# Designed miniproteins, single chains: the designs that were tried, part 35

Each design is a single chain, and the fold is of that chain. pLDDT is the mean over its residues in the fold that is shown.

## One batch from the design tools (miniprotein)

Design m1260
Fold by ESMFold2-Fast:
Structure m1260 (fold): chain A 83 residues (1-83)
Amino acid sequence: MSREEKRRKAEELLREASRALNEGRYEEAIRLADEAAELGKDDKVLRADALGLRAAALRGLGRDDEAERDLDEATRLYREAGV
């Protein structure tokens, strides 16, 4: 899969994860965000976006400590990417 195709797939998965989050399907949102992060593992911004969405879903499940760790990692990735 090309870098372009990986990016498109990751963005598609993030849209589906966002939909699952809005519908209260938090565990599915986490799974989709994890898939997006794996596809975007060499793209720091995509990975950070996926971690941010995963954190929102974790908060929906009351898993606040895990959500905070994901947000800290996302902040680090954005900083490393020059964002």
Scores: mean pLDDT 84

Design m1261
Fold by ESMFold2-Fast:
Structure m1261 (fold): chain A 55 residues (1-55)
Amino acid sequence: MREVIEIETEDVVAYARKLAEETGAEVVSENHSEDGIDVVVLKKGDQEIILAAKS
């Protein structure tokens, strides 16, 4: 299952790493856009979690 979560944070990478440690998920990609939107993708088993934050 794929879940997209919009979060309000200044550091999406730090948030994603903390979430990965707490849930056992792994960070599989980190992307930064010129529009100030940061996206981090996490995977746990068959579940994909996409975190999107406006910086």
Scores: mean pLDDT 74

Design m1262
Fold by ESMFold2-Fast:
Parts: structure tokens; sequence; C-alpha cells
Structure m1262 (fold): chain A 79 residues (1-79)
């Protein structure tokens, strides 16, 4: 589907720049859209860590929202 193409494209982008917070956040969004919650959580957590390291407040906020959406979709409201 369209999400598989998006994931493949983001994975190629990460081969060029493996520590890009925004690309990892977008990869998390694609996994979340597919219902791949474990993969989405890992991508968002990596994005969050990198965004915090570089002071990218925009991507930090979006990665936190993404994690909230993963936990909501899994019924994990207290994690």
Amino acid sequence: GNYDEAIATYEEALKINPQHPLILNNLGNAYLGQGKYDEAEKAYKQSLELAQQVGDKYTEANSLLGLGNVYFSQGKYDE
C-alpha cells in the first residue's frame, strides 16, 4: 500500500542521514497508519531522543504526540 512505499522511502533517506529526527517521526507516522504499533513506538522514541539532543522542539512535540497516539490505540493510557 501507500504506507509501504512511504516506509521504504524514509528507510532510504535514513541510509543517507541516519540521525534525522523528522524522518524518524515520519517513519513512526507511517507505521502507526499501518497499525504497526511496536515499530511506530520505536521510531517515535528514536525521533524524540534525537530531537531533544539537537533542540528540535517542533519534532520533539510531534514525536510526543505520536507516542500518545500509539498508547491510545493500544489502550495504554497510563504509560
Scores: mean pLDDT 83

Design m1263
Fold by ESMFold2-Fast:
Structure m1263 (fold): chain A 55 residues (1-55)
Amino acid sequence: MEAIEEIVEALKKGDLEKAIELLKSIPADKETVLKAIKEKYPELSEKVEEVEKKL
């Protein structure tokens, strides 16, 4: 859960590069993690979609 919280903080700050690096370090399906973040934090959905496009 710690790594997901760090990704959320990076997204809130607009640091997409940091969010992508943290996402790559997670031993889980990236698309599933990003979907979970959009469901928990719908206000970040646009930033999550930008990260998805850069993967």
Scores: mean pLDDT 78

Design m1264
Fold by ESMFold2-Fast:
Structure m1264 (fold): chain A 69 residues (1-69)
Amino acid sequence: VETLLNTGKALLEKGEYRQAIAAFEKALELDPDNPEAHRLLAQAYRKLYEETGDESFLVKAEEYEKKAE
């Protein structure tokens, strides 16, 4: 799980938001209640919303923020 979170964070730094989301989603498959993965997914979806203007990504970001607490 930690390796997937670290991979996703590196992808976020590179601006590879969709690949980062995939890595964080894989981390949640292994640990569904991981708050770090939920926070990182929220960040990735917000950045993807900023890039695309697609409000569906903003909705996803808010959902993961709530799950992160």
Scores: mean pLDDT 78

Design m1265
Fold by ESMFold2-Fast:
Structure m1265 (fold): chain A 62 residues (1-62)
Amino acid sequence: HFDKGLEYYDRGKFLEAIDEFDKAIEKDPNNAKAYEYKGMAYILLGYGDKGNEYLNKARELR
C-alpha cells in the first residue's frame, strides 16, 4: 500500500496516493512516512492547513 501510494504520488495522482497512504496507516498507525506523504499530497492539492496537520502528526510519530 505505501509503495503504491508513492507510485501514485510520483505520477501526480494525489487523491489516489492519499487513499493508498490511508491504507498503509490502517496497517501501521505509526507509519510516519505515510503521514508525511499524505500531508505533502494535500499541500500539492492546495489544502495547506490539512497538509500541515498530517505533517505535524508524522513528526510526532518520529
Scores: mean pLDDT 83

Design m1267
Fold by ESMFold2-Fast:
Structure m1267 (fold): chain A 80 residues (1-80)
Amino acid sequence: SMELEKLLEEASEAAEKAGDAFNAGKYEEAVKLAEEAKKLAEEVIKMLREEGKEELAEQLEKEVKAIEKLIEAAKKKLAE
């Protein structure tokens, strides 16, 4: 659906911006953007599962795990 495609695009953009913020040393911004990307990706995963697209949902769950690692790394930097 166009809604699913839009949410996936928004999740991808937020994830890219989170990585850029992390690389720029903007760790608080990186956390906020990565948490947004995770939320959007989780919505897409839910929609994919409702459509029976389990393999695509599992692929996106791996990307969510990468986003979670970025959040943890950024939070660790903020605690320094």
Scores: mean pLDDT 87

Design m1268
Fold by ESMFold2-Fast:
Structure m1268 (fold): chain A 62 residues (1-62)
Amino acid sequence: GLIEQAEEDIRKAEELLKQGDAAGALTAASHALKLAREGNAPEEVIERAEKVRKEALEALGL
């Protein structure tokens, strides 16, 4: 479902950040956040997506 896809995208975003692909991480985290919100995911899932997105933005100097 949407929540499961969001969790997969969060994991991809976290891996991309660890590899130094901040742009890829931002894309994946932003997609995960959309899916999590649409699927009414638990707050912890939404917060995890927001955290990765914030870290990706900081890595890009944004």
Scores: mean pLDDT 88

Design m1269
Fold by ESMFold2-Fast:
Structure m1269 (fold): chain A 89 residues (1-89)
Amino acid sequence: SLEEALGILKSLLTAFEYAVANKDPRLFPALLAADPEKVERFYKLLHEAIQALEAGDKERFQKLVKEALDIAREFGDPRAIEALEKALK
């Protein structure tokens, strides 16, 4: 559902922001070890996906989440992959 997808993305974004700020190796270790430009791109994609979903732009939401999922898969971050796949259902 829309509410479920929004909850998943907001939870993922909050956890990712916490991990970046605290350099917590238990949260997103593969993604946080990635190139800084990719980390920033991932952050921006999550933020923009939330905005698109809140605006009712489902097509933009799906595109942005798929781009974020590609980055998560590139670095093999299982937590991010699982969350993004659930958000696309």
Scores: mean pLDDT 79

Design m1270
Fold by ESMFold2-Fast:
Structure m1270 (fold): chain A 74 residues (1-74)
Amino acid sequence: SEIEELEEELAAAEEKAAAARARLAALEAELKANPEKAEELRKKLLEAEEELGIAALERAVLKTALENLKKKTS
């Protein structure tokens, strides 16, 4: 079923988004604890923010596709 395949992809995308969010939060916490590492952490923070944005977009696209398919079956 296409719906089942999309549900699996959505679950994977949600896990990626959660992991990216956790990584960003961890880097922000490390920056607060060790402000002397700001230069080293700035690049990692920007990369983590970009990863989170991409993961969130992938999740949104898959969720919309799933909702549209479920509506067609109703």
Scores: mean pLDDT 81

Design m1271
Fold by ESMFold2-Fast:
Structure m1271 (fold): chain A 55 residues (1-55)
Amino acid sequence: GDELRAAIKELLEKSGKKQLTFDEMAALARKFNLDFSTVAKEHLKLLGKEYAEPK
């Protein structure tokens, strides 16, 4: 959702990094009660990268 995307952007700005670490994504998953894969997918979308669907 929009709140997750905003939180990802805030963490990127705060850390000065181009992408989140595993720990940062795991912390967001816990905070929003979401699966890690959901957070990782939204993070990749924000970076303009495609998420590969499993076969």
Scores: mean pLDDT 72

Design m1272
Fold by ESMFold2-Fast:
Structure m1272 (fold): chain A 119 residues (1-119)
Amino acid sequence: MKKVELRVTLRVGSDPGLSEEERRANAERIAAAMEAHFRAQGYEAEVEIRQTSPHAYEITVRATGDEKVVFPKVVELPDSSVFAEVEALEGEEVGKKIKAALQAKTQAILDRLAARAAA
């Protein structure tokens, strides 16, 4: 129970002002930045770019590391448009902790939006 795989998926595209080449270049740039980010934090990282439509790309990063390193980085993800799917390689308890952290992060975002609407 010491290694966890984190899968992070971003959807890029659908902007009517961008050319197909600009959308592709943007997806490649974001993918490179995500890979560099996770590698700089000491993870093994693999990046996959998939075109889901003529106007959209899906970028998937697989990052493998120790539970203690992976878990904090899940909750520190800065972009609310980031889709995080978590695959626990070892043990149900690791998966439960990561799911709880993702749920807590989602609730914190909703609470911030509600506070802004009340002001």
Scores: mean pLDDT 56

Design m1273
Fold by ESMFold2-Fast:
Structure m1273 (fold): chain A 63 residues (1-63)
Amino acid sequence: AEPSAEQVARQSQINKYTNKLTELLEKGASEEEIKKLIEEMKKAGFSDEEIKAILQSAKEQAK
């Protein structure tokens, strides 16, 4: 099934956070900075499982 415009917008937000985490990891940012970004995602309504998936994806991309 093709994603709706709302799903595309959601995926865009996921991609944005993934890219931001990847940049932080590549720059050797502190775990405190990463944790703060995770808190921001939680406030934006992301689930713990979504946040975990984004973090894993960002770590793969940073390598």
Scores: mean pLDDT 77

Design m1275
Fold by ESMFold2-Fast:
Parts: structure tokens; sequence; C-alpha cells
Structure m1275 (fold): chain A 92 residues (1-92)
């Protein structure tokens, strides 16, 4: 139930992000995090949306939060980790 809702909001946010609708993308990703606060992918894409808006410090906050959640919960997703680390380096 909650997993399906998270996937729907993440999908809507991703669609908005691809269209350059960054405020709409942020809204949907925040809805996903209301349902699943420890979802590392939702933190990552929310950070990406803030980065696309030029909100560099906000983007860094969410990218680092995503990595922290992945480490604490033992989430093995090397592709996601690599993408987040690359974006942190681009911003710093």
Amino acid sequence: EKEIEVLIYVGLGASALKQGKYDEAIYYFEKALEIDPDNPFAHFVLGEAYYKQGKKEKALEYFKKALDIMEKHGVDNPELKERIEKLIKEIE
C-alpha cells in the first residue's frame, strides 16, 4: 500500500523533473518522503530537483541525507551511490 503510493509520487516527480517543472517535482518527492521518510532514492531525486533550481546548499543537504540513510540501513545500490557522490563533487 505505502510502497505503491511512494512509487506513484516518485514517478510523478520524475516526470515533472524531466519537463523542467521543478516546483511540481519537489512537491511530489516531498509527498513520497511524508509516506517513507527513510527512502534514499526520494531524498536523492529531491536533491536533484533543488540542484536543477540552483538551490545548491539544499541539494547537498538531501544528497548527504540519502547517503547517510543508505549507510545506516545497509542499502546496496552502487549505481545510486555513484550518482549521488558525483553530484556532490560537482556542487562542492
Scores: mean pLDDT 84

Design m1276
Fold by ESMFold2-Fast:
Structure m1276 (fold): chain A 99 residues (1-99)
Amino acid sequence: SEVRREVARLVGRVLAVLGEMLTVALLARQGADPARIEEAIERAAELAREIGGEELAERVRELAEQIARTRDEEKLRELLEEVGRLLTEWIRAAEEELE
């Protein structure tokens, strides 16, 4: 099943983006060096570019920058949920094209 392999690869890439977004949140909370935070943001954006091109990369970068700047726990949860929703929508769109 070629479709299953393509969906599995897409899911793996989505999980990698989520992992880097969580890394941004963790580093920011720990007061890590700004360069380390920026590296995690850029890794998330690059992984997102592989899924949805430059449009998705820009949106993920903007969300990651907001995650890095926020000190409000509720806002952080909302931003992480927005990332999850965005990536889920891209998975659904890809599945429809493969059906």
Scores: mean pLDDT 80

Design m1277
Fold by ESMFold2-Fast:
Structure m1277 (fold): chain A 69 residues (1-69)
Amino acid sequence: MPKELEELQKEIDAIKNEELKKKLEEQLEQAKKLYEEYQKTGSVVSYIAYNLTLIGIRIDIELGENALF
């Protein structure tokens, strides 16, 4: 698994809000599927979608934490 996915998993695991955590886990699973598709097919589109999903997860973590406090 890419180190980026491992780091995001650790960040998500540290989230105290269970609802936000569940949503981010779903997004992370989508990112994993996109990465697997890229590895299997070599699709540049899947790789771009994977990276955009990672950016979205990071934004959602930042916005979620700011909305709670």
Scores: mean pLDDT 78

Design m1278
Fold by ESMFold2-Fast:
Structure m1278 (fold): chain A 64 residues (1-64)
Amino acid sequence: MEEELERLEKEAESGNPDAAIRLAVYYLEKGDIEKAIEYANKVKELGQTEAADVLLKAAREKRA
């Protein structure tokens, strides 16, 4: 499980938006809103603006 997360983190850093989306969703499910926002911003940097906006909205709603 931790090995899978480290792999996704490396893939996201290498420019894979799908890995960044999966990490943002994972941290939303775990309640780690700060990390979810971090990876949602990474999704936006990788050009997936609409997906990033959805993830950021979900993070704000879960915190509220």
Scores: mean pLDDT 80

Design m1279
Fold by ESMFold2-Fast:
Structure m1279 (fold): chain A 55 residues (1-55)
Amino acid sequence: AEKDAKIQKVAEAAGVSVKTVSLVINGKAHASEDTYNKVVDAYYKEFGKLPHFLD
């Protein structure tokens, strides 16, 4: 639940919707490389590490 609040901030920082962040993090990648990189960068800034779900 608290993770969801930070995901909203990731979406705002990346300039995409929360749904797009969720899709990228869950590996459901219809996103371009540009969108993927923006989401991952914003996620790193908010959480201090990369999303392991994409590994």
Scores: mean pLDDT 71

Design m1280
Fold by ESMFold2-Fast:
Structure m1280 (fold): chain A 96 residues (1-96)
Amino acid sequence: MEWPEDLKKKITELNKLMDEADKLVREVLSKASPEEAREILEEFGRLTRQIHDLLVKARKALEEGNYEEALSYLDQAINLAKEFVERLKKRLEELK
């Protein structure tokens, strides 16, 4: 299924946030203890699975003609990614 243009913009925003998260995870891993590194990798793994599940739900909602539900799932995914990015930024400040 092709995403509507406004939802494509949200997918692009989500992809940019996930790219930023990946870069920040790598920076934390370079500075963190092995224990902290494991915790961050497990959290990142959970985030990627949650985002995947939300994208699957959004696509299904669109297939069923439920645009508002699809939009809600994408907004949830974006918010999860934003919260993770902000937590990583705070962790990096604590590691300085």
Scores: mean pLDDT 84

Design m1281
Fold by ESMFold2-Fast:
Structure m1281 (fold): chain A 87 residues (1-87)
Amino acid sequence: GIKEKIEERIKELEEKLEKETNPELKKKIEEIIKELQELLKNPSLLKLIGLILRVIGDLLEETDPELKEVLQEELDFIRELLKEYKP
């Protein structure tokens, strides 16, 4: 289900964070982990849509290619969660 996918993604990001040496990337990964932890507490369609809009906004303003990649991966993940969200 959606919660299991969020838990798996948090674990993957925590493993990535342990290996990361770039402080800007560490900060962005930590921010994404926190957002996913908040989503996990109470997943909702409105929260998923809100996160998609926020990530799109960040992507439009970001110029660093490594940060763009992390933001794109986050957008792709939330879009996959949205596909599985059934009423």
Scores: mean pLDDT 84

Design m1282
Fold by ESMFold2-Fast:
Structure m1282 (fold): chain A 100 residues (1-100)
Amino acid sequence: SRVDELVEEARRLEEEARKLYEETKEKVKKETDPKKKAEILREALEELQRIGDEIARIGQELLELKAPKEKLREVVLEGASVSMLEIGLIVELKVAEKEL
């Protein structure tokens, strides 16, 4: 169904966000230049924000389709996961900026 397709898209987007988060953490760990660390983190944050916006759009479509509460809850949790990854990178960015 369209509802199941949208929920699957949200799960895929959250998985992309987690992969981006882990790859970004590894790049930052290997980088010695604080300015380059900040640039890597800002670029990753912009991508996580885009992914979060896409999941929010999916949630809105599910509301319009009057999807079951369980399906809506799944997408809300995927969006919450991405928001926590964003917070994680914001903390890392704040640390990198203090080294500038």
Scores: mean pLDDT 90

Design m1283
Fold by ESMFold2-Fast:
Structure m1283 (fold): chain A 61 residues (1-61)
Amino acid sequence: SEDERIRRSIESGEKAIETGGEATLKAVLHELQKLLEITTNPELKERIEELIERVKKKLAE
C-alpha cells in the first residue's frame, strides 16, 4: 500500500540521520518534505514532521 511505501521512506530517513553525511541529510530533508505533502495518514504525518525536525537539528550541529 501507499502507507507501507511511506513507512519504508521514513525508515530510510531514520537510518540516514544516524549514518549519513551533510549531503545525504539534505537529500533526506527534501524527500521528507515532498512525502509530507502527499501523506494523508495523520500518524505518518506526525512521524515525518518529527523526522524533518531531527534532520534540521542534525544539519545545524
Scores: mean pLDDT 81

Design m1284
Fold by ESMFold2-Fast:
Structure m1284 (fold): chain A 80 residues (1-80)
Amino acid sequence: SELLKKLEELLKEMEELKKRMKEASKEEVPEIKKKVQEIYLKVLELYNSEKNPSPEEKEIFEKIKKIAEETTELGDKILE
């Protein structure tokens, strides 16, 4: 499905942002957080436009959500 392909691409982008956050300086954290929010907004818009998401699409959505949360929490720890 088109939604599944787009979610898989956004998952890869989110995983890359998590990798960047792990190596980020305090000065880099705000920009990475902004990109996480931008990708997550796109994910929400795509997912909410689908009336009957498949189990695979639901699973990928939840994975993206979890990585976004973990990446944001990591950023908060770097800023401590």
Scores: mean pLDDT 87

Design m1286
Fold by ESMFold2-Fast:
Structure m1286 (fold): chain A 73 residues (1-73)
Amino acid sequence: MDKEELELEVAISLTYMVAGIAKIEGNEEMARLLREIARRMEELGDAEEARELTKKAIEAFNNNDIEALRELA
């Protein structure tokens, strides 16, 4: 795997992991939106865009900002 591919895979994986945390915490809507964001990263296939999306998604998750997650999905 080249470095860009690895960065993309890490960004996608981190976003799915955060979705898993939201699911365990009982926040089904947040978990669903985070999975949609991860799917969008997979579809775009761009490491730089995925990195930016992951940063924003994690920030929104930490702030419990559901509207920010909707904008990213």
Scores: mean pLDDT 85

Design m1287
Fold by ESMFold2-Fast:
Structure m1287 (fold): chain A 79 residues (1-79)
Amino acid sequence: MQKKADEAKEKAGKKYKEAGELASKSSDEAVKLASKGLTDPKEQKKYLEEAYKLDPELGKKTEEYIRLRQEYQKLVEEL
């Protein structure tokens, strides 16, 4: 089980770096919306939808990172 959690953590970290690289090339407004999607669990879906509208690639990578982070969290809870 430990090995699966470590692998999920590594995948989440890689996706976070990919999202960061896209953020450096995106508009400040799109980056701000994606960041709110990462930090506000109640409004997450709304902010991610707005980020997709401004920068679809940044929105997709941010959503993928959130999904991988949730997968890692579930694996840690099973330990």
Scores: mean pLDDT 73

Design m1288
Fold by ESMFold2-Fast:
Structure m1288 (fold): chain A 104 residues (1-104)
Amino acid sequence: SVTQSPESLTAKEGETVTINFTTSEDVGNKVRWFKQKEGEEKELLIYNTSKRAKGVRERFSGSGSGTNYSLTISNLEKEDEATYFAAALTEKGWVYGKGSKLTI
């Protein structure tokens, strides 16, 4: 099982936010982070815990190990308003967190 927190958060432009993702078992850094705007497909931001996908700005940073992972978004811009999802690769395939809705 997986847990993503917080479910929702509000911040101002220029602030930094952190979203947390916890897994019940060690997933060996097989963690991805996605950004999703209403009516759009999930955009990959981070893969393998800390690697940025092509074209993703340095403001997005992934970290963690074992069972505890986080996404940090620094210098928030209004364009960052979205729902963020973590996913871990388990023996049963990719398991997604419930999402964290960021309002700016």
Scores: mean pLDDT 90

Design m1289
Fold by ESMFold2-Fast:
Structure m1289 (fold): chain A 62 residues (1-62)
Amino acid sequence: SIETDIELSLGLMRATIAEKAGDLEEAIATLEATLEKLRAAGAPEEDLRVLEERIERLRAAQ
């Protein structure tokens, strides 16, 4: 849905800003919060997977 698409985009943007600022912990927390919101809203599995993969990559980068 448009609502979950917007939430995904905003979450990814906020996480990117935190990552570029060097705040990996904040970036991960932002993505995890976004994932839970989208999961509760019934977002498509594909959208949830995008967030899960990015969380895993950032954790591996620590």
Scores: mean pLDDT 86

Design m1290
Fold by ESMFold2-Fast:
Structure m1290 (fold): chain A 61 residues (1-61)
Amino acid sequence: MSAAQINSLEPRLAAVAALLQTHGLENLSIRQIAEALGLSPATASRHVRRLQELGLLPARP
């Protein structure tokens, strides 16, 4: 699969998605995602928001 090739976005989005799938959406905060992946909370929030925009994650209630 050779779609996208938009560099740094897809690997980081995949890492966030994998972490949330492993632990469950209700079990991880933005802070915990940031800590686990070595990101700032702002960066982690940005990636979660991007995954929601792509329809890969539901919005939290």
Scores: mean pLDDT 66

Design m1291
Fold by ESMFold2-Fast:
Structure m1291 (fold): chain A 74 residues (1-74)
Amino acid sequence: MRRYRGVVTVERGGEAVEVTIEAEEGGGVTLTMGEATRRFDVRMSAEEARRMVEAALDTIMALMGATEARLEEE
């Protein structure tokens, strides 16, 4: 089983908020922002999961003005 975790830091109102997106091979997608968590039941290959997390991080950085992102593989 492959899991990909991406984290983007967004500054809002003088505080830093982490947006975390996790995708699992065959498992699904979880999006967390502050205390809010949403899960989407989507079956993906390991490669699809990785690409989705990368694309999501790029999109969040572009749209929310985030300056730092990191991607982890497990």
Scores: mean pLDDT 74

Design m1292
Fold by ESMFold2-Fast:
Structure m1292 (fold): chain A 93 residues (1-93)
Amino acid sequence: SMKELLEKVKPKVREIYRLAKNKDLEGLKKIAEEYKDKDPGLARYAESLLEEVKILTDKEYAEKLGLTDEQVELRKKALEKRYEELEKREEKE
């Protein structure tokens, strides 16, 4: 069941968001590598957030990708809102 699979990965999704919120690049990388064979979907999700946090924390990397400071701030705000919505979901369950 898709529902059973989603419930099983839910705690790890929260952990990935907390690592991203704390700008923990090594933590995100560790989860991505640990789950690449066990849960490729979760690993790709961790990799996508690792890339996002890298953009937010490495100004030279963001500039190399052609991102403006305004675009980086919008991405940061979007990530913070995603974490807020996840916390609201957890409180209501």
Scores: mean pLDDT 77

Design m1293
Fold by ESMFold2-Fast:
Structure m1293 (fold): chain A 55 residues (1-55)
Amino acid sequence: MEQLDAEMKAAMKAGDSDRALSLLTPEQQEAARYAARKLREIGDEIDKELAERKA
């Protein structure tokens, strides 16, 4: 738990572009999560469409 906070602070402090890290890292994380969710939904939809088409 504390390590998570320390890791984030360390990244921002040590960062070659601490600002970029603060902006990019959370955004990348969110984007990655969003992409994963979207991909999962797309996969689900494709799977459903496939099942429906079989009918």
Scores: mean pLDDT 62

Design m1294
Fold by ESMFold2-Fast:
Structure m1294 (fold): chain A 65 residues (1-65)
Amino acid sequence: MNYDEIIEKLKKETGVTLSKEQIDEIKALIRAGASVEEIIQYLKEKYGLTEEQAKTVVRIVVEHL
């Protein structure tokens, strides 16, 4: 898996820079069966993302699972 592609794509689409560790945490939540809505709320509260940024992060991470 190329984390650099995920990181660059996120930066281009949202202006958000996430570390490999943060991306791995989001993947773990998805694999544990967390809903998309729960992950969006988590990203907004923990990382201060907007609704649109959080939605884009979830989409890109899911595409690269």
Scores: mean pLDDT 81

Design m1295
Fold by ESMFold2-Fast:
Structure m1295 (fold): chain A 91 residues (1-91)
Amino acid sequence: KEVEALRKQLESEDPLVRAWAALSLGLYPEAIPLLVELLKDEDPRVRAAAALGLGQNPAAREAVPLLEEALKDEDPRVREAARLALENLAR
């Protein structure tokens, strides 16, 4: 139920609402595919939040190759978020 509510927030035109939803979705293993899609969002704040969200969940280890690709992102915030996520998943 909570994942469904957060998924609806991902439809917001406000990138801060989408970023908050992405970060919150990191608590739910079933949301990993949604976070993977958000790594390609148009707003770098949302992409950074998606990377951090993936880093919060050990089940997201399958997303490590995608986080490594995010290290090449044009926005330094996204690159830093991906680095932190990879460090967390390496524990």
Scores: mean pLDDT 82

Design m1296
Fold by ESMFold2-Fast:
Structure m1296 (fold): chain A 59 residues (1-59)
Amino acid sequence: SAEDAANAGGAAGAAAGGGGQTSGRWLYKMGEEAARNGDDVAAAQRAGAAGGLAASPPS
């Protein structure tokens, strides 16, 4: 489901942002590419990953 994908993506993005920005950015890019295909689940993953990264930015 889109909501489950967004939640999972957010958790993964937050973990990557805190411990490894490279992996988080890669996941975000993959989700964005999938979103371009018009896939709701992939789009939700991208949104979740972006939210996770935003929660743990290198401020």
Scores: mean pLDDT 56

